# Designed miniproteins, single chains, continued (2): the designs that were tried, part 81

Each design is a single chain, and the fold is of that chain. pLDDT is the mean over its residues in the fold that is shown.

## One batch from the design tools (miniprotein)

Design m6795
Fold by ESMFold2-Fast:
Structure m6795 (fold): chain A 89 residues (1-89)
Amino acid sequence: AEEHRRRAEVYERLADELPTASGFERDVLTALAIIDETVAALGYRRQGKEEEAARHEAHRDRISQADNAGDVPALAATLREVAAEEREK
């Protein structure tokens, strides 16, 4: 519950900051989000929690794909969608 809430808060903040961030700042912020999701997925997989691991891998892939597209509004929307999904848990 607290971990999901904290992750949601971080992604909501990142989404708000992305439109005014430099390209370098955006790359760093997106890389940190991808790393965090990867670490979470690995942690859950090691615990045998495959459903949770798959969810974090899906979030990572969605964020990575939006970042690779170079569409800042789409990346911000993706982060807000992931944050909403985390708040529901």
Scores: mean pLDDT 80

Design m6796
Fold by ESMFold2-Fast:
Structure m6796 (fold): chain A 98 residues (1-98)
Amino acid sequence: SLIEELEREIRESVEKILEALANGDWLAVAKHLTALAIRVSGLLEQARINKEKVDVEELLAALDRLGEEVRARIKDPEVAEGLLTVLESAKRMVLENA
């Protein structure tokens, strides 16, 4: 289904962010994380339109894992806070729209 395709794209985006974090590429982290938030919003909108459910637990677990990795790897407090704000915005969208 379209929802399953979008969930796969989100999983791939999470892996790209984890790779960028491991490589210390903070610009790539910021770009991919912003794109992830947009993709999450798109998934929730398509699920609503098609009256299909999303795996909320998988989405929240993935976002929490990314937040833990950001806190562990990024030592600049302003950069970390900016990225964590994007993650919290994505989590809020999942909780309010899933």
Scores: mean pLDDT 84

Design m6797
Fold by ESMFold2-Fast:
Structure m6797 (fold): chain A 73 residues (1-73)
Amino acid sequence: ALIVELGQAVLGKEKDKALALTNQLLDQGADPVAIGKEISKGLRALKQEAAATAIENAKSKEEFIKAIEDLLA
Protein backbone atom coordinates (compact mmCIF):
# COMPACT_ATOMS: atom_id res chain seq x y z
CA ALA A 1 0.00 0.00 0.00
CA LEU A 2 1.27 3.49 -0.85
CA ILE A 3 0.61 4.70 2.72
CA VAL A 4 2.97 2.01 4.08
CA GLU A 5 5.61 2.94 1.48
CA LEU A 6 5.27 6.62 2.46
CA GLY A 7 5.79 5.69 6.12
CA GLN A 8 8.97 3.80 5.27
CA ALA A 9 10.28 6.73 3.16
CA VAL A 10 9.62 9.19 6.03
CA LEU A 11 11.32 6.93 8.60
CA GLY A 12 14.28 6.47 6.23
CA LYS A 13 14.49 10.27 5.71
CA GLU A 14 14.09 9.89 1.94
CA LYS A 15 12.72 13.41 1.34
CA ASP A 16 12.22 13.28 -2.44
CA LYS A 17 10.52 9.86 -2.28
CA ALA A 18 8.34 10.87 0.70
CA LEU A 19 7.19 14.06 -1.10
CA ALA A 20 6.50 12.17 -4.35
CA LEU A 21 4.44 9.53 -2.51
CA THR A 22 2.57 12.20 -0.52
CA ASN A 23 1.64 14.05 -3.73
CA GLN A 24 0.58 10.76 -5.39
CA LEU A 25 -1.67 9.80 -2.46
CA LEU A 26 -3.25 13.27 -2.26
CA ASP A 27 -3.81 13.32 -6.04
CA GLN A 28 -5.63 9.96 -5.65
CA GLY A 29 -7.98 11.61 -3.13
CA ALA A 30 -6.45 10.19 0.04
CA ASP A 31 -7.34 12.12 3.21
CA PRO A 32 -4.26 13.92 4.62
CA VAL A 33 -5.58 13.34 8.17
CA ALA A 34 -5.88 9.57 7.58
CA ILE A 35 -2.37 9.41 6.05
CA GLY A 36 -0.98 11.43 8.97
CA LYS A 37 -2.58 9.16 11.57
CA GLU A 38 -0.95 6.03 10.09
CA ILE A 39 2.49 7.69 9.91
CA SER A 40 2.22 9.16 13.42
CA LYS A 41 1.23 5.75 14.86
CA GLY A 42 4.54 4.32 13.59
CA LEU A 43 6.51 7.36 14.77
CA ARG A 44 5.01 7.11 18.28
CA ALA A 45 5.96 3.41 18.44
CA LEU A 46 9.56 4.58 17.83
CA LYS A 47 9.18 7.29 20.53
CA GLN A 48 9.31 10.07 17.92
CA GLU A 49 6.56 11.99 19.74
CA ALA A 50 7.34 15.49 18.40
CA ALA A 51 7.42 14.24 14.80
CA ALA A 52 4.17 12.30 15.32
CA THR A 53 2.46 15.40 16.76
CA ALA A 54 3.61 17.56 13.81
CA ILE A 55 2.16 15.06 11.31
CA GLU A 56 -1.12 14.73 13.29
CA ASN A 57 -1.56 18.53 13.41
CA ALA A 58 -1.34 18.87 9.60
CA LYS A 59 -4.88 19.50 8.28
CA SER A 60 -4.24 20.53 4.66
CA LYS A 61 -2.07 19.33 1.76
CA GLU A 62 0.33 22.26 2.25
CA GLU A 63 0.59 21.76 6.03
CA PHE A 64 1.14 18.02 5.55
CA ILE A 65 3.92 18.55 2.99
CA LYS A 66 5.57 21.12 5.29
CA ALA A 67 5.41 18.72 8.26
CA ILE A 68 7.11 16.00 6.18
CA GLU A 69 9.79 18.47 4.95
CA ASP A 70 10.46 19.61 8.54
CA LEU A 71 10.64 15.97 9.70
CA LEU A 72 13.23 15.21 6.98
CA ALA A 73 15.37 18.33 7.54
Scores: mean pLDDT 72

Design m6798
Fold by ESMFold2-Fast:
Structure m6798 (fold): chain A 55 residues (1-55)
Amino acid sequence: MDEFVEKVREIILSLGDEVTKEKLKKAVAEYLGKVKELENMTDDEFYKLIEELKK
């Protein structure tokens, strides 16, 4: 996996078991600097993307 995928996975793990979609989107958007792009995604699309990136 590239550095980006590993970083996203680490962010998810650091947020813990009680990760909300809003906290996850905010953390990922802050890291990427792409808040608007991530906000335009549906919850299902966003979680699907994150799950694919984790694998």
Scores: mean pLDDT 63

Design m6799
Fold by ESMFold2-Fast:
Structure m6799 (fold): chain A 88 residues (1-88)
Amino acid sequence: SMPPEERVKRLEELYKEFLENRPSEEEIKERLKEALEKGVELAGITALAVAAVLEVEGENKELLELALEVFKAAVEGKSKEELLKIIE
């Protein structure tokens, strides 16, 4: 598992990136899939960063719900296949 310090650093980096570049829903789904290919833990962190940006901006509740479902599935230890089904 990723150390807590590394998880916080990755979350901060992704949050700043998403807040700055304002990716589309399609771009966010692709970023979640890319993160998932690297691992469930990174997919969860990426989803949490997405959810935080969407919550602060008050935008796209459907994408916010998707991101929260991906994060929940990741912390519950669900497989890559299960997370991919949520994203797709």
Scores: mean pLDDT 83

Design m6800
Fold by ESMFold2-Fast:
Structure m6800 (fold): chain A 83 residues (1-83)
Amino acid sequence: EELEKKLKELEKKLKELSKQPKSEENSEEAATLYFQILALAIKLKKEVKEEVKELVYERLSEEERKILKEFEEAKKKVEEKEK
């Protein structure tokens, strides 16, 4: 309930941020918002929307992209074991 509302709020903030000019501050904010979205998605056992992933990948640093990719790979391995 509250977590689902928070997830939607964070996704909306990320989309609004993606419409603003690129800056270092915006990149850090986008990364922070995405990690919060990932944490909530895990808690709710839901998949993060592909659109949201694409928005973040364009805004992240190389190091942050690598961490995110490793996280998604780990999540897929957990889901595969639940089959």
Scores: mean pLDDT 71

Design m6801
Fold by ESMFold2-Fast:
Structure m6801 (fold): chain A 111 residues (1-111)
Amino acid sequence: SDELIEKIIKIAVDVMREKMDELGVSQKKKDELIKKIKDSARSAIKNAMSDKSLTEIDRWTMAVEMVGGSVGDAVREVSLEKGLPPDVAQQMGIDAKQKVIKKAKELIKEY
């Protein structure tokens, strides 16, 4: 399960990095945001996995949705900071969130 956790975090980081490259974010800002996403994703997964009231499937679903949400929020915020219109920033965030969730769900099926 530690291997699966690290692979899900890698998916979140890869999607975030791709979106920051598209937005022309500086290397220093990329490093700061990647650290934040790694910390947030790890915390979200640990919190979901500790919820004994949920089934194992529901815990992984919650973990993946929380990780995707964190990436989506971060992409939306950085898009706004780069001067994109609010509707465009929202769509970029939703796209990033859905990309993380889709890739993580495909990965979980292999375990």
Scores: mean pLDDT 88

Design m6802
Fold by ESMFold2-Fast:
Structure m6802 (fold): chain A 99 residues (1-99)
Amino acid sequence: MKRVTISVLVRLPAEKLEGFEKKVKEAAEELAKKYNAKLERFDVLRLDEETYVVVVELLTDLSPEEIEKLAEEFERRVREIAKEYGGEVLRVVVEVEDA
């Protein structure tokens, strides 16, 4: 089993955060279900006035190649949602460890 942590740094208007967070959480839950992974953690952390980090932690038995596909699909969905809410994705970090 692997623990996968996906951290997405986003710039977003503060007034759009609640709608953005809800849609990104729904995307994380849908992808966890699609890939048969367990969603252990979903957090949105404020770094400054317009910058936030979305943190998703998954437990999975997926292969490294499938983890890369999941992370790429999540990044793509978060980029689309950020654009819808007047923001942008600045950085994505994916960490994989044994669980």
Scores: mean pLDDT 88

Design m6803
Fold by ESMFold2-Fast:
Structure m6803 (fold): chain A 75 residues (1-75)
Amino acid sequence: MTVLEITALAPLSEALRAEADALVASWKAGVAEIETLDPEQRAVARRKLMSEVGRRAAALWARSDGRLQFYVYEE
């Protein structure tokens, strides 16, 4: 299962921390939903999830002045 991990390099505001936690939760929920789909539909859904989460991650990274590190790995 593909896991998203976000690490803070410096203290974050409560708002930024909440957004980072929400992004990880959204990824986890999206991956779980994709696992319930037919194999043919999983590839399309995964690309859509990656695009949306990537967009949100880029915005969050910019707002954190690059103080967040994003890791994607298979577990």
Scores: mean pLDDT 77

Design m6804
Fold by ESMFold2-Fast:
Structure m6804 (fold): chain A 96 residues (1-96)
Amino acid sequence: NAEELIEQARKKIEEARKYLEKGDVDNAIQAVKEAVDYISKALDAGADPEEVLELAREAMEIAYEVLKKSKDFDKQIEASIVLIHAATLAVAAESR
């Protein structure tokens, strides 16, 4: 279960990066938001804290890039929420 959730998170991180490369900020924010949800579920399922930390840091990087590229206030807020959630997961992983 935890391993499958980590694989889903990695897939969503890769999708988010590809959307950012294409300038598709809307799909990038959706993909990184889904990645963060999978990372959270993986941590709760007992995933390796080092893998969770790695993925949370990657999600933070992507969310920050989305925030910088977004011109819509609602998208900036959504990206900021995703960034904070990813940062919270990174701290939680380091505490284990």
Scores: mean pLDDT 87

Design m6805
Fold by ESMFold2-Fast:
Structure m6805 (fold): chain A 68 residues (1-68)
Amino acid sequence: MVVTGSGKSGIEAAKKAKETGEPLKVVLGGNSEWSSIGEIATEEIEKNGGEIVASFSLFEDPTPAIEK
């Protein structure tokens, strides 16, 4: 399963994927709140077995600023 969206959407998707046992890939959308939202979302997504594939600011290409 692949999810693109905010940290909240990613966290919810990771929890559901963990319940179903499906592999989860997440693409996080970044913005001016990235440092607060991205950090919390990354931790929760990884805790639920999800993998963060990419992040991005606005609609540009992702930056390798997130923890894998």
Scores: mean pLDDT 56

Design m6806
Fold by ESMFold2-Fast:
Structure m6806 (fold): chain A 76 residues (1-76)
Amino acid sequence: SVPSEEITIPTDPEEREKALRRLRERVREMLLRAGYSPEEADRYAEGLVESLESRVRDTGEPVRVTLYEGPAPPVP
C-alpha cells in the first residue's frame, strides 16, 4: 500500500474551494495522526491552503499536492 494521496487544486473557483476544503481536512487528519495538537493541525492546514490558493491565482494553472500518511517533513 502507498501511504500517499494526490489532490489537484483546480483553477475554477467553485471546484477550487471544494478541493481546498478536502485538502484542509486531509492535512488536518494526517497532522493529528503525526501527534500534532488540533490547534497546531488547524493552523498548519489553514496556512497551506492559503499558500496553494494564492499559487493557483498567481499562475492561472492547477496545482497538484501529494499527501503522505506520516510525520510532516521539517519545514526549513
Scores: mean pLDDT 75

Design m6807
Fold by ESMFold2-Fast:
Structure m6807 (fold): chain A 85 residues (1-85)
Amino acid sequence: KLRELADKLEEAIENGDMETAKKLLVEIIELHIRESTERILANPDLLDDEGRAQFQRLLAMDEKQRQELIDRAIEELLREVEEER
């Protein structure tokens, strides 16, 4: 699934379809967050003490704070893509 989303994202960017690219980026970021969270919960030993503290801070974030971080990441990625064109 991730590979299919990445391929579609590349096509959307090449076609200049930034609306579709934005939607695909949201899906990719959300999928990455879910998979990373599941991996860390399944194997906490993957994180050192600093990583565990950062992960706990992320879990303590409310839904609004998480959405703001995602929105900012998407804006930065789209800006870089548009500049590279």
Scores: mean pLDDT 69

Design m6808
Fold by ESMFold2-Fast:
Structure m6808 (fold): chain A 106 residues (1-106)
Amino acid sequence: SDKEKADKYVEIGKKNEEKQLYSTAAINYAKASVYYANAGDFEKARQYAETAIKLAEKAAELNDYYGASLAFETVAKVYRLLGEDDKAAEFEKKAQELREKYNKAI
């Protein structure tokens, strides 16, 4: 079920966070948030999207622009599923800006 997939991604994200793998943790929490939204658990979807945002911001501060961009892309998808299109567009833009920053750092 989508709830079981969400719970597994939370467990993986928590283990990644404990290892200070911030972008990987953010991506897994964001994936959990997508599955919670698909299951109709909008409270947990918002909770784990917020956690993913904080960890993606931390990853970007540590110059992991690519990983942070992937996390923000998935967060944007969550907000699209929640019908929060303006917020989704904000995170889509942030992901694009981080991806462009990564591409310039060859």
Scores: mean pLDDT 90

Design m6809
Fold by ESMFold2-Fast:
Structure m6809 (fold): chain A 77 residues (1-77)
Amino acid sequence: SMKETRDKLLKLAKERGIINDKEEKYIKSIPDPKKAIYDLLSLIALSTFDFEGYKKLKKAVEEGKPIEEIIKLVEEL
């Protein structure tokens, strides 16, 4: 589900030091999990400077790809 994708991506970004506690709190405050994912992907892109990877990730989320495939794409950034 979109909520599971959000929570797994949020955990991954936090564990990698991509986002801080304030940014995590902000993402968790967004009621729409899809919007939360897109805002989180923007933060990931800014930290990695990989905007092509960001576009690929955004497309995978929009197409409803499995969480496992989305995580693999993040690992490739």
Scores: mean pLDDT 80

Design m6810
Fold by ESMFold2-Fast:
Structure m6810 (fold): chain A 94 residues (1-94)
Amino acid sequence: SLLEEGKKLEEEAKRAEAEGDLEKAAELYFEAGKKYLEAGDYERAVEAFEKAVSLLPEDSIKRALALMNRAISKILLGKREELLEEWEKYKEEQ
């Protein structure tokens, strides 16, 4: 599944980061974020893209792409949370 693929990439990213390979870690976090985003796990997508942003230099095109994907993930997360709150309120009234 996309979620399992994302988790595997994130674990590989954590290992690369621990070993000091920040460029590889950033790439793996970015790919994990994409998998989480495709899986609809917006919270994990935000976290993965935030890690990629933190590990990339400010002048990096990859960092700009990670910032964009983080923003998209945050927007989708906010919309999902709003809809879930509305649905929970509806259920309480039944």
Scores: mean pLDDT 84

Design m6811
Fold by ESMFold2-Fast:
Structure m6811 (fold): chain A 89 residues (1-89)
Amino acid sequence: MAREARLLRARALGMAEAIQLAETLSDEEVLERVRRRAEELVRAGLMTPEEAEAMVRGAEEGLRLYREEGKEAAIRRVEELVREALRLE
């Protein structure tokens, strides 16, 4: 359960970062920033490579939801992932 919770938290983190940045940056710029941050977190020992991949996937999903369904729908998805992660801990 710990691994699944960590992956959900990483995905939610990436999604939340992407939603915040999507107001002012292009999709390419958002993804570049999230990828760079994920790399830094792995180097710092705060995140595994698998969690870093989940964070980037979360950012991609967050951008899609934000562009297609709007900010409120994207935020709701982040809240769902956070609740599921907390349930698994």
Scores: mean pLDDT 86

Design m6812
Fold by ESMFold2-Fast:
Structure m6812 (fold): chain A 69 residues (1-69)
Amino acid sequence: MEEELRKIMDEAEREGVRLLLEGASPEEASRYARELAKKRIQELLEKKLGVKLSDEELEKLIREIQAKS
């Protein structure tokens, strides 16, 4: 689980960096990466555990993952 969550966060960060390199603003890139991470984490949790989190719960989880890194 932890490795899969980290992979999702790394992919979302990579996509944000790609947008920055293509001329997106830091705000646009950050927003896109955050939404992508939320979507993929939700899909992973539903697939593995059958759990569906609210938007607020997903944001809390993302902040917790980032804080531990």
Scores: mean pLDDT 78

Design m6813
Fold by ESMFold2-Fast:
Structure m6813 (fold): chain A 85 residues (1-85)
Amino acid sequence: EEELREALDEVHRLMEENKDDFDVVEILTIAAIGLAIALKYPDENSLEWAARLLEKASQILRDLGHTEVADRLEELAKRLREKAK
């Protein structure tokens, strides 16, 4: 639970840091909704599911040219995967 809450807080922080970039905010909003759902309905697969969600969001943002935000989401996903072990 704490790992998912920390991830959601970091996504919200990234949204605030990038508030003037519509593409970034849109993708991060989808990621935040997914993380919030995982927090509300947790199970033993929630961390792996959340990591996959952040990996997909990172890839979309990288394809759109937002490499720094994508790198931040990728590192967050790696941290969640390590906790899922």
Scores: mean pLDDT 82

Design m6814
Fold by ESMFold2-Fast:
Structure m6814 (fold): chain A 63 residues (1-63)
Amino acid sequence: GASLLEEINRLGREIRELVEKDPSLEPLAEEAERRAVSHIVRGDLEGAKRVLEETLEKMKKLL
């Protein structure tokens, strides 16, 4: 099974792939990445994963 860090990295890649398809999503991706980094710095890997998952689902609905 994937570690939380591996899942966070996968989610970040998927978010960036959506930005490549629609550059208007860049501000949502940057905000989510800033929030995820903040969670990681505080040792909250679950919070970082949640932020990225919620943002990815929101971005998919906008496409």
Scores: mean pLDDT 86

Design m6815
Fold by ESMFold2-Fast:
Structure m6815 (fold): chain A 98 residues (1-98)
Amino acid sequence: AMEAVRAEYAAFVEANEERARELAEKLERGEATPEELEELREILRRVLELELRGKGLTMEDLRALAAGDEAARAKFRALGFSDEQLAFLVATVAALEA
């Protein structure tokens, strides 16, 4: 059910919002350790997974989009993603899956 995905997303954000903010601030200052960067990546990866699941998408769909798969691009566009949002998602997967 969509409600279960939304509840999981809300609970995850509530539990991790403060820590993600602290890690992002450290990254902006150039003070983040490799361990803190991995922690931030794990939080962002989970948020992305939950957001995609809320739209009926998977991380494999996003990886296909990043690889230049036209069918994946068409699927994302059909769900209302703009070209700017698609470019952001491709950049995001490169940062998380590097």
Scores: mean pLDDT 75

Design m6816
Fold by ESMFold2-Fast:
Structure m6816 (fold): chain A 96 residues (1-96)
Amino acid sequence: SAAAKKVFLYISIKFPKSTTDEQLLEMQRELERIAEELGAKILSISIVDNTIGMEVEAETEAIAEELIKRVEELAKKYGAQVFSARDESREAALIA
C-alpha cells in the first residue's frame, strides 16, 4: 500500500566569479522565498565561495520538480550553473 513519498534534493548553484556578496545574499533570499511559496523545507543552506548549496525536503515529486524549475530559471538570469540530485536512499529509509 502507498505511503506518501517525500523527495529529498541536493541542489548546488555555481555563480560566475564576478557575482558580488550582495548578489549571493539576494539569491539565498530568493531561494528561501521560492521554497516557502512551494511548501518545500530547506534542511540546510550554505554559501562557499560563489556556490550556494542546499538540501531540501519536498512533500511530493511535483513540488520537487517545480522547485528545480524555479531554481533553474533564477540561475539562468544570473548566468549560474545548477546541479541537482535526488537522495533516493533517504527516501527509501522513510518507507522501511
Scores: mean pLDDT 80

Design m6817
Fold by ESMFold2-Fast:
Structure m6817 (fold): chain A 94 residues (1-94)
Amino acid sequence: SAEETALLALLSELRHIGKTLVKDPEKARELLEETKELWETLDLSPEAREIVEEAFRELEELIENAKNLSKEELRKRATEILRRAVDRAREYLR
């Protein structure tokens, strides 16, 4: 479906943001803001919206806290956020 395709594309962008966050938190913030603007144009179910909005919130919090964390801790936390979002999306799309 169009919703499934859109959700999978958004998850791919969130994965890219997570990788960028470890190298450049400010660029990751910029990419996240761009992704959120794209998200606002999509007519998604409440369940799909909840999954991605939760991931947006967790990534925003991690970006804000990036200065206080090592690159290894940033990578670990970004991976955990993305894995949670992917697992929730996978369960929803089943």
Scores: mean pLDDT 83

Design m6818
Fold by ESMFold2-Fast:
Order: sequence, then C-alpha cells, then structure tokens
Structure m6818 (fold): chain A 73 residues (1-73)
Amino acid sequence: LEKEREERQRRGRETALETYYGGFLDMIDRIKDEEERKKAVESLPELAKTVSNPLAQEGLLKAQEDLKKRLEE
C-alpha cells in the first residue's frame, strides 16, 4: 500500500514534469517576434527562481536548456 502510493507519486511527478516542460516549449514557440522569444528564453532561469513548485522549476530549466540550444543554431 505505501509502496503503491510512492510509485503513484513518482509517476505523477514524471507526468507533471513532462507537462511543464512541453508547456514551456509551446509557450516560447508561440512568440512570433524573434527578440521577444530570445528574452523569454533568457528569463526562464529567473522565472524558475520565483516558482515554488519544484517540478515546474525543473521543467522550466529543462525547457530553457533545449530552447537555448535552438537559439544558438
């Protein structure tokens, strides 16, 4: 019973992380202006500091890493 609850929490965390990550990628991709998009990507680490949810912070940082790579190309 306790192990099932821990496993359910772990799966919930993985789903939440994927949801935050994908949501942030979609949000940035919808910014039409290239300069605004760059600023949004640069502000993601600062946003992560203000977010109290650790999964949202992790999703933001992961999205920022991937988006930064796309901007460098």
Scores: mean pLDDT 72

Design m6819
Fold by ESMFold2-Fast:
Structure m6819 (fold): chain A 88 residues (1-88)
Amino acid sequence: DIFEGLEKKKKEVEEEIERFLATLSPEDQERVRKMIEEYKKAFETDPEKAAELEKKMRDYLINELGLSEEEAERFIKLVRDKVFLDLL
């Protein structure tokens, strides 16, 4: 069942994102959520802008939130997967 598999994957990705956000301050949560929304809007209409927004999000996660490069890439992959699944 492809729909059941997609629904499960979407829920798992959303739960991973929400667990990470719950570890942040309310201010950082709001900022990261805004970055995700901007990325989602750009993803469908401007792939170059979407790539720039991924870089900005990675830079914020590393420089402001203190994540490792590996942790930041893992989170960006979750956001990318979520946006892809939202379009299906």
Scores: mean pLDDT 82

Design m6820
Fold by ESMFold2-Fast:
Structure m6820 (fold): chain A 87 residues (1-87)
Amino acid sequence: EELERIRREADEHFEKGMEYFEKGDLEQAVEHFRRAAELYEKVPGEEYRARQARDWAETLQLELDGKVDEAIPGIFRLYLEIKLRKK
């Protein structure tokens, strides 16, 4: 089914975004989270995941743009979410 394929692709990009963030590759993390958000928007019922992926991409983009004070709360939250999931 088309929606299942899109959801799986979104999950893969979301996971890669988290992996790149843990490696400190913020540019790659942003690209993968943006792609995940676009794909989740196409899947009915995944509005929360689409928003989460978009928020993560925007937060990491603020860090890349040098707006560290604005990025810090979101980056800390993202770090905790990743650590809780992999524990």
Scores: mean pLDDT 78

Design m6821
Fold by ESMFold2-Fast:
Structure m6821 (fold): chain A 61 residues (1-61)
Amino acid sequence: MTSLEELRGILDRLVEALRAGDEDAAVAALHEYQRALERATPEQAREAVRRLLERFAELDA
């Protein structure tokens, strides 16, 4: 069962890999995030997508 905490942890790793320019780590984290999202409820998936967009907006600033 996917938790919001699990999704947050994966997202944190994805963002950190992107900041570091570690493409391999970023791709691995993105795949892990997608797999966790496939097991999530629709409510968890919506919250996860909102958090993802917020984090990407921070990187563009």
Scores: mean pLDDT 78

Design m6822
Fold by ESMFold2-Fast:
Structure m6822 (fold): chain A 80 residues (1-80)
Amino acid sequence: PPVPPTTSHMTPDDLRALADALLEMAENGTLQPLYDLQKKHPHISGVVNEIIDTIETHGLDADTLRSMARLLYRLAGEDR
């Protein structure tokens, strides 16, 4: 039986850290910044793993990663 989805609540700091990792990945072309993020912020490792899976499955270019990072910075700043 499925458990209800637990939304991994990300703080504004977590959102900025994820955005920074995505920008680093856009520059380096490697998933290493996301793996490093999981080590620093293990409480959001599930969300980061979903992002890694999405990138590996669909292949995101550098411009898409930068756009995602901008969205995350906005979400961190707006905190609605």
Scores: mean pLDDT 74

Design m6823
Fold by ESMFold2-Fast:
Structure m6823 (fold): chain A 101 residues (1-101)
Amino acid sequence: AAADAALEAQRRESAIKAVGEMTRELLNLAGLSKEEADEIAKKVEKYLREGKPQEALRIVLDALREKGVITDEEAEEYVKRATSIDGALQVLADLLERLRR
């Protein structure tokens, strides 16, 4: 139980860091400055630690929408998929692949 909880906590923190890094890369590709991307990534990591993956992803998607990278409809569909940290990772991975094309 204690050892399993420690491993789960480590995996959760690693996943949160991965979301933050993917957020920085994604926003940089979308044309945000390093400072803007870092600020948004920190807010995303904070919301994920608070158990708010949809709110975390909403900040990223709002920035992408303002840059014209995605539509309002696409943003709403992505938010619906982000019910977990893994769901947020999958959405960010999909968006990174799309922008790297």
Scores: mean pLDDT 84

Design m6824
Fold by ESMFold2-Fast:
Structure m6824 (fold): chain A 75 residues (1-75)
Amino acid sequence: GEGFSVGGGWGPSSSDAQLQAIATRLAQALLDRGILTPEQAAALAATVYAILKANPSGPEASAQIGAAVQALIAA
């Protein structure tokens, strides 16, 4: 895996601010590793926030986030 750890304490009851912070941190981690450009990292943060905001299960969120990262890398 390419650092898909979304970190502690998020779930269906998480606030929008917490979900946005998680999304931003994940995108920043991939940017810091040189996996994504700054533009791709911004796009990923928005996509991850939207995924988490939909209140998916942990495995479902991880699968959707993984697919989003793969789509950005492949583009």
Scores: mean pLDDT 72

Design m6825
Fold by ESMFold2-Fast:
Structure m6825 (fold): chain A 116 residues (1-116)
Amino acid sequence: MSLKEKAEELKEKGKKLFEEGKYEEALELYEEAAKLYEEVDPKSKETAEAYFNIGLVYLALGKYEKAKEYLERSIKIYEEQGIKYPDAYLALGVVYDRLGDDEKAEEYIEKAEELY
């Protein structure tokens, strides 16, 4: 089984756990998947999606600084690849709102709207 196939299985299991509200268990599987995607290609859309998923888990757990870190990593890859992913900007806007940075929250929400 390839590293990419292992990462996909871990991602799908993590998604199921996230949907069940098992955020800490979902985080462990998403972090494992991210490590495998990074080993295959650290600049791939799959690696960007893995960082986005980790960011959403940290947001759900109320760990806003870590959520910001992973969402910014995800957005950087999507921007470098020319991929429009408005959901990542929306999630980062929510994180900035939770951190009390209203100006940055508005900026990222507007960026998400421009990408549609």
Scores: mean pLDDT 88

Design m6826
Fold by ESMFold2-Fast:
Structure m6826 (fold): chain A 74 residues (1-74)
Amino acid sequence: MSDAFSELVKYLREAFENPANTVAALKKVKEIIEKNKLSESAKRMVIASLEMLARSSDAKAAELAKEAIELIKG
């Protein structure tokens, strides 16, 4: 769980810091969410970051962020 969360934080950070890699980073975030069970605290932190990315001017990045939020919420 901690390793998966660390990788998730790494890709979320990359999505914010590297606009060219935002879509690729969000695809990795979705993959990690699908393959790993997150604690309720981790879900809340990740959702907060993804809600910011869901407001991106990049339509594909915003779509992927919204899809990741839906995966967490069920």
Scores: mean pLDDT 81

Design m6827
Fold by ESMFold2-Fast:
Structure m6827 (fold): chain A 61 residues (1-61)
Amino acid sequence: SAAVIEEIKKLTGQTIESLEEAEKLLEKARQGKVDYPFLAPLAEESIERYEKAIELLKKSE
């Protein structure tokens, strides 16, 4: 699990240790895209990074 956490930290710049934490960050990024449409490209990049973090966490069993 430590190797997966380090991969996620490199990908997102954040320490994310649980699927629930990653899903909360994904929801916040999606809401940010709705609230700040002028920043949509940045929000979309964050969404993609969090989706990849979720996939890494799912594979870490």
Scores: mean pLDDT 78

Design m6828
Fold by ESMFold2-Fast:
Structure m6828 (fold): chain A 58 residues (1-58)
Amino acid sequence: MEEEETYVSKVDGSRFDLKELAEILDLPSVEEAKAYFDELEKQGRSVAHEVLEARKKK
């Protein structure tokens, strides 16, 4: 479970841990997190911005 749990942003090429993304969004699984961020990128929204804001809330 190394690379399969890593999300690579198609916008910026940045890498994020899917487990951390799921935790930030209170999603039940890494699969849900990946689907959510894939949808954001299809809509032209930046995954990096969402993750940055969520991490600052901690």
Scores: mean pLDDT 70

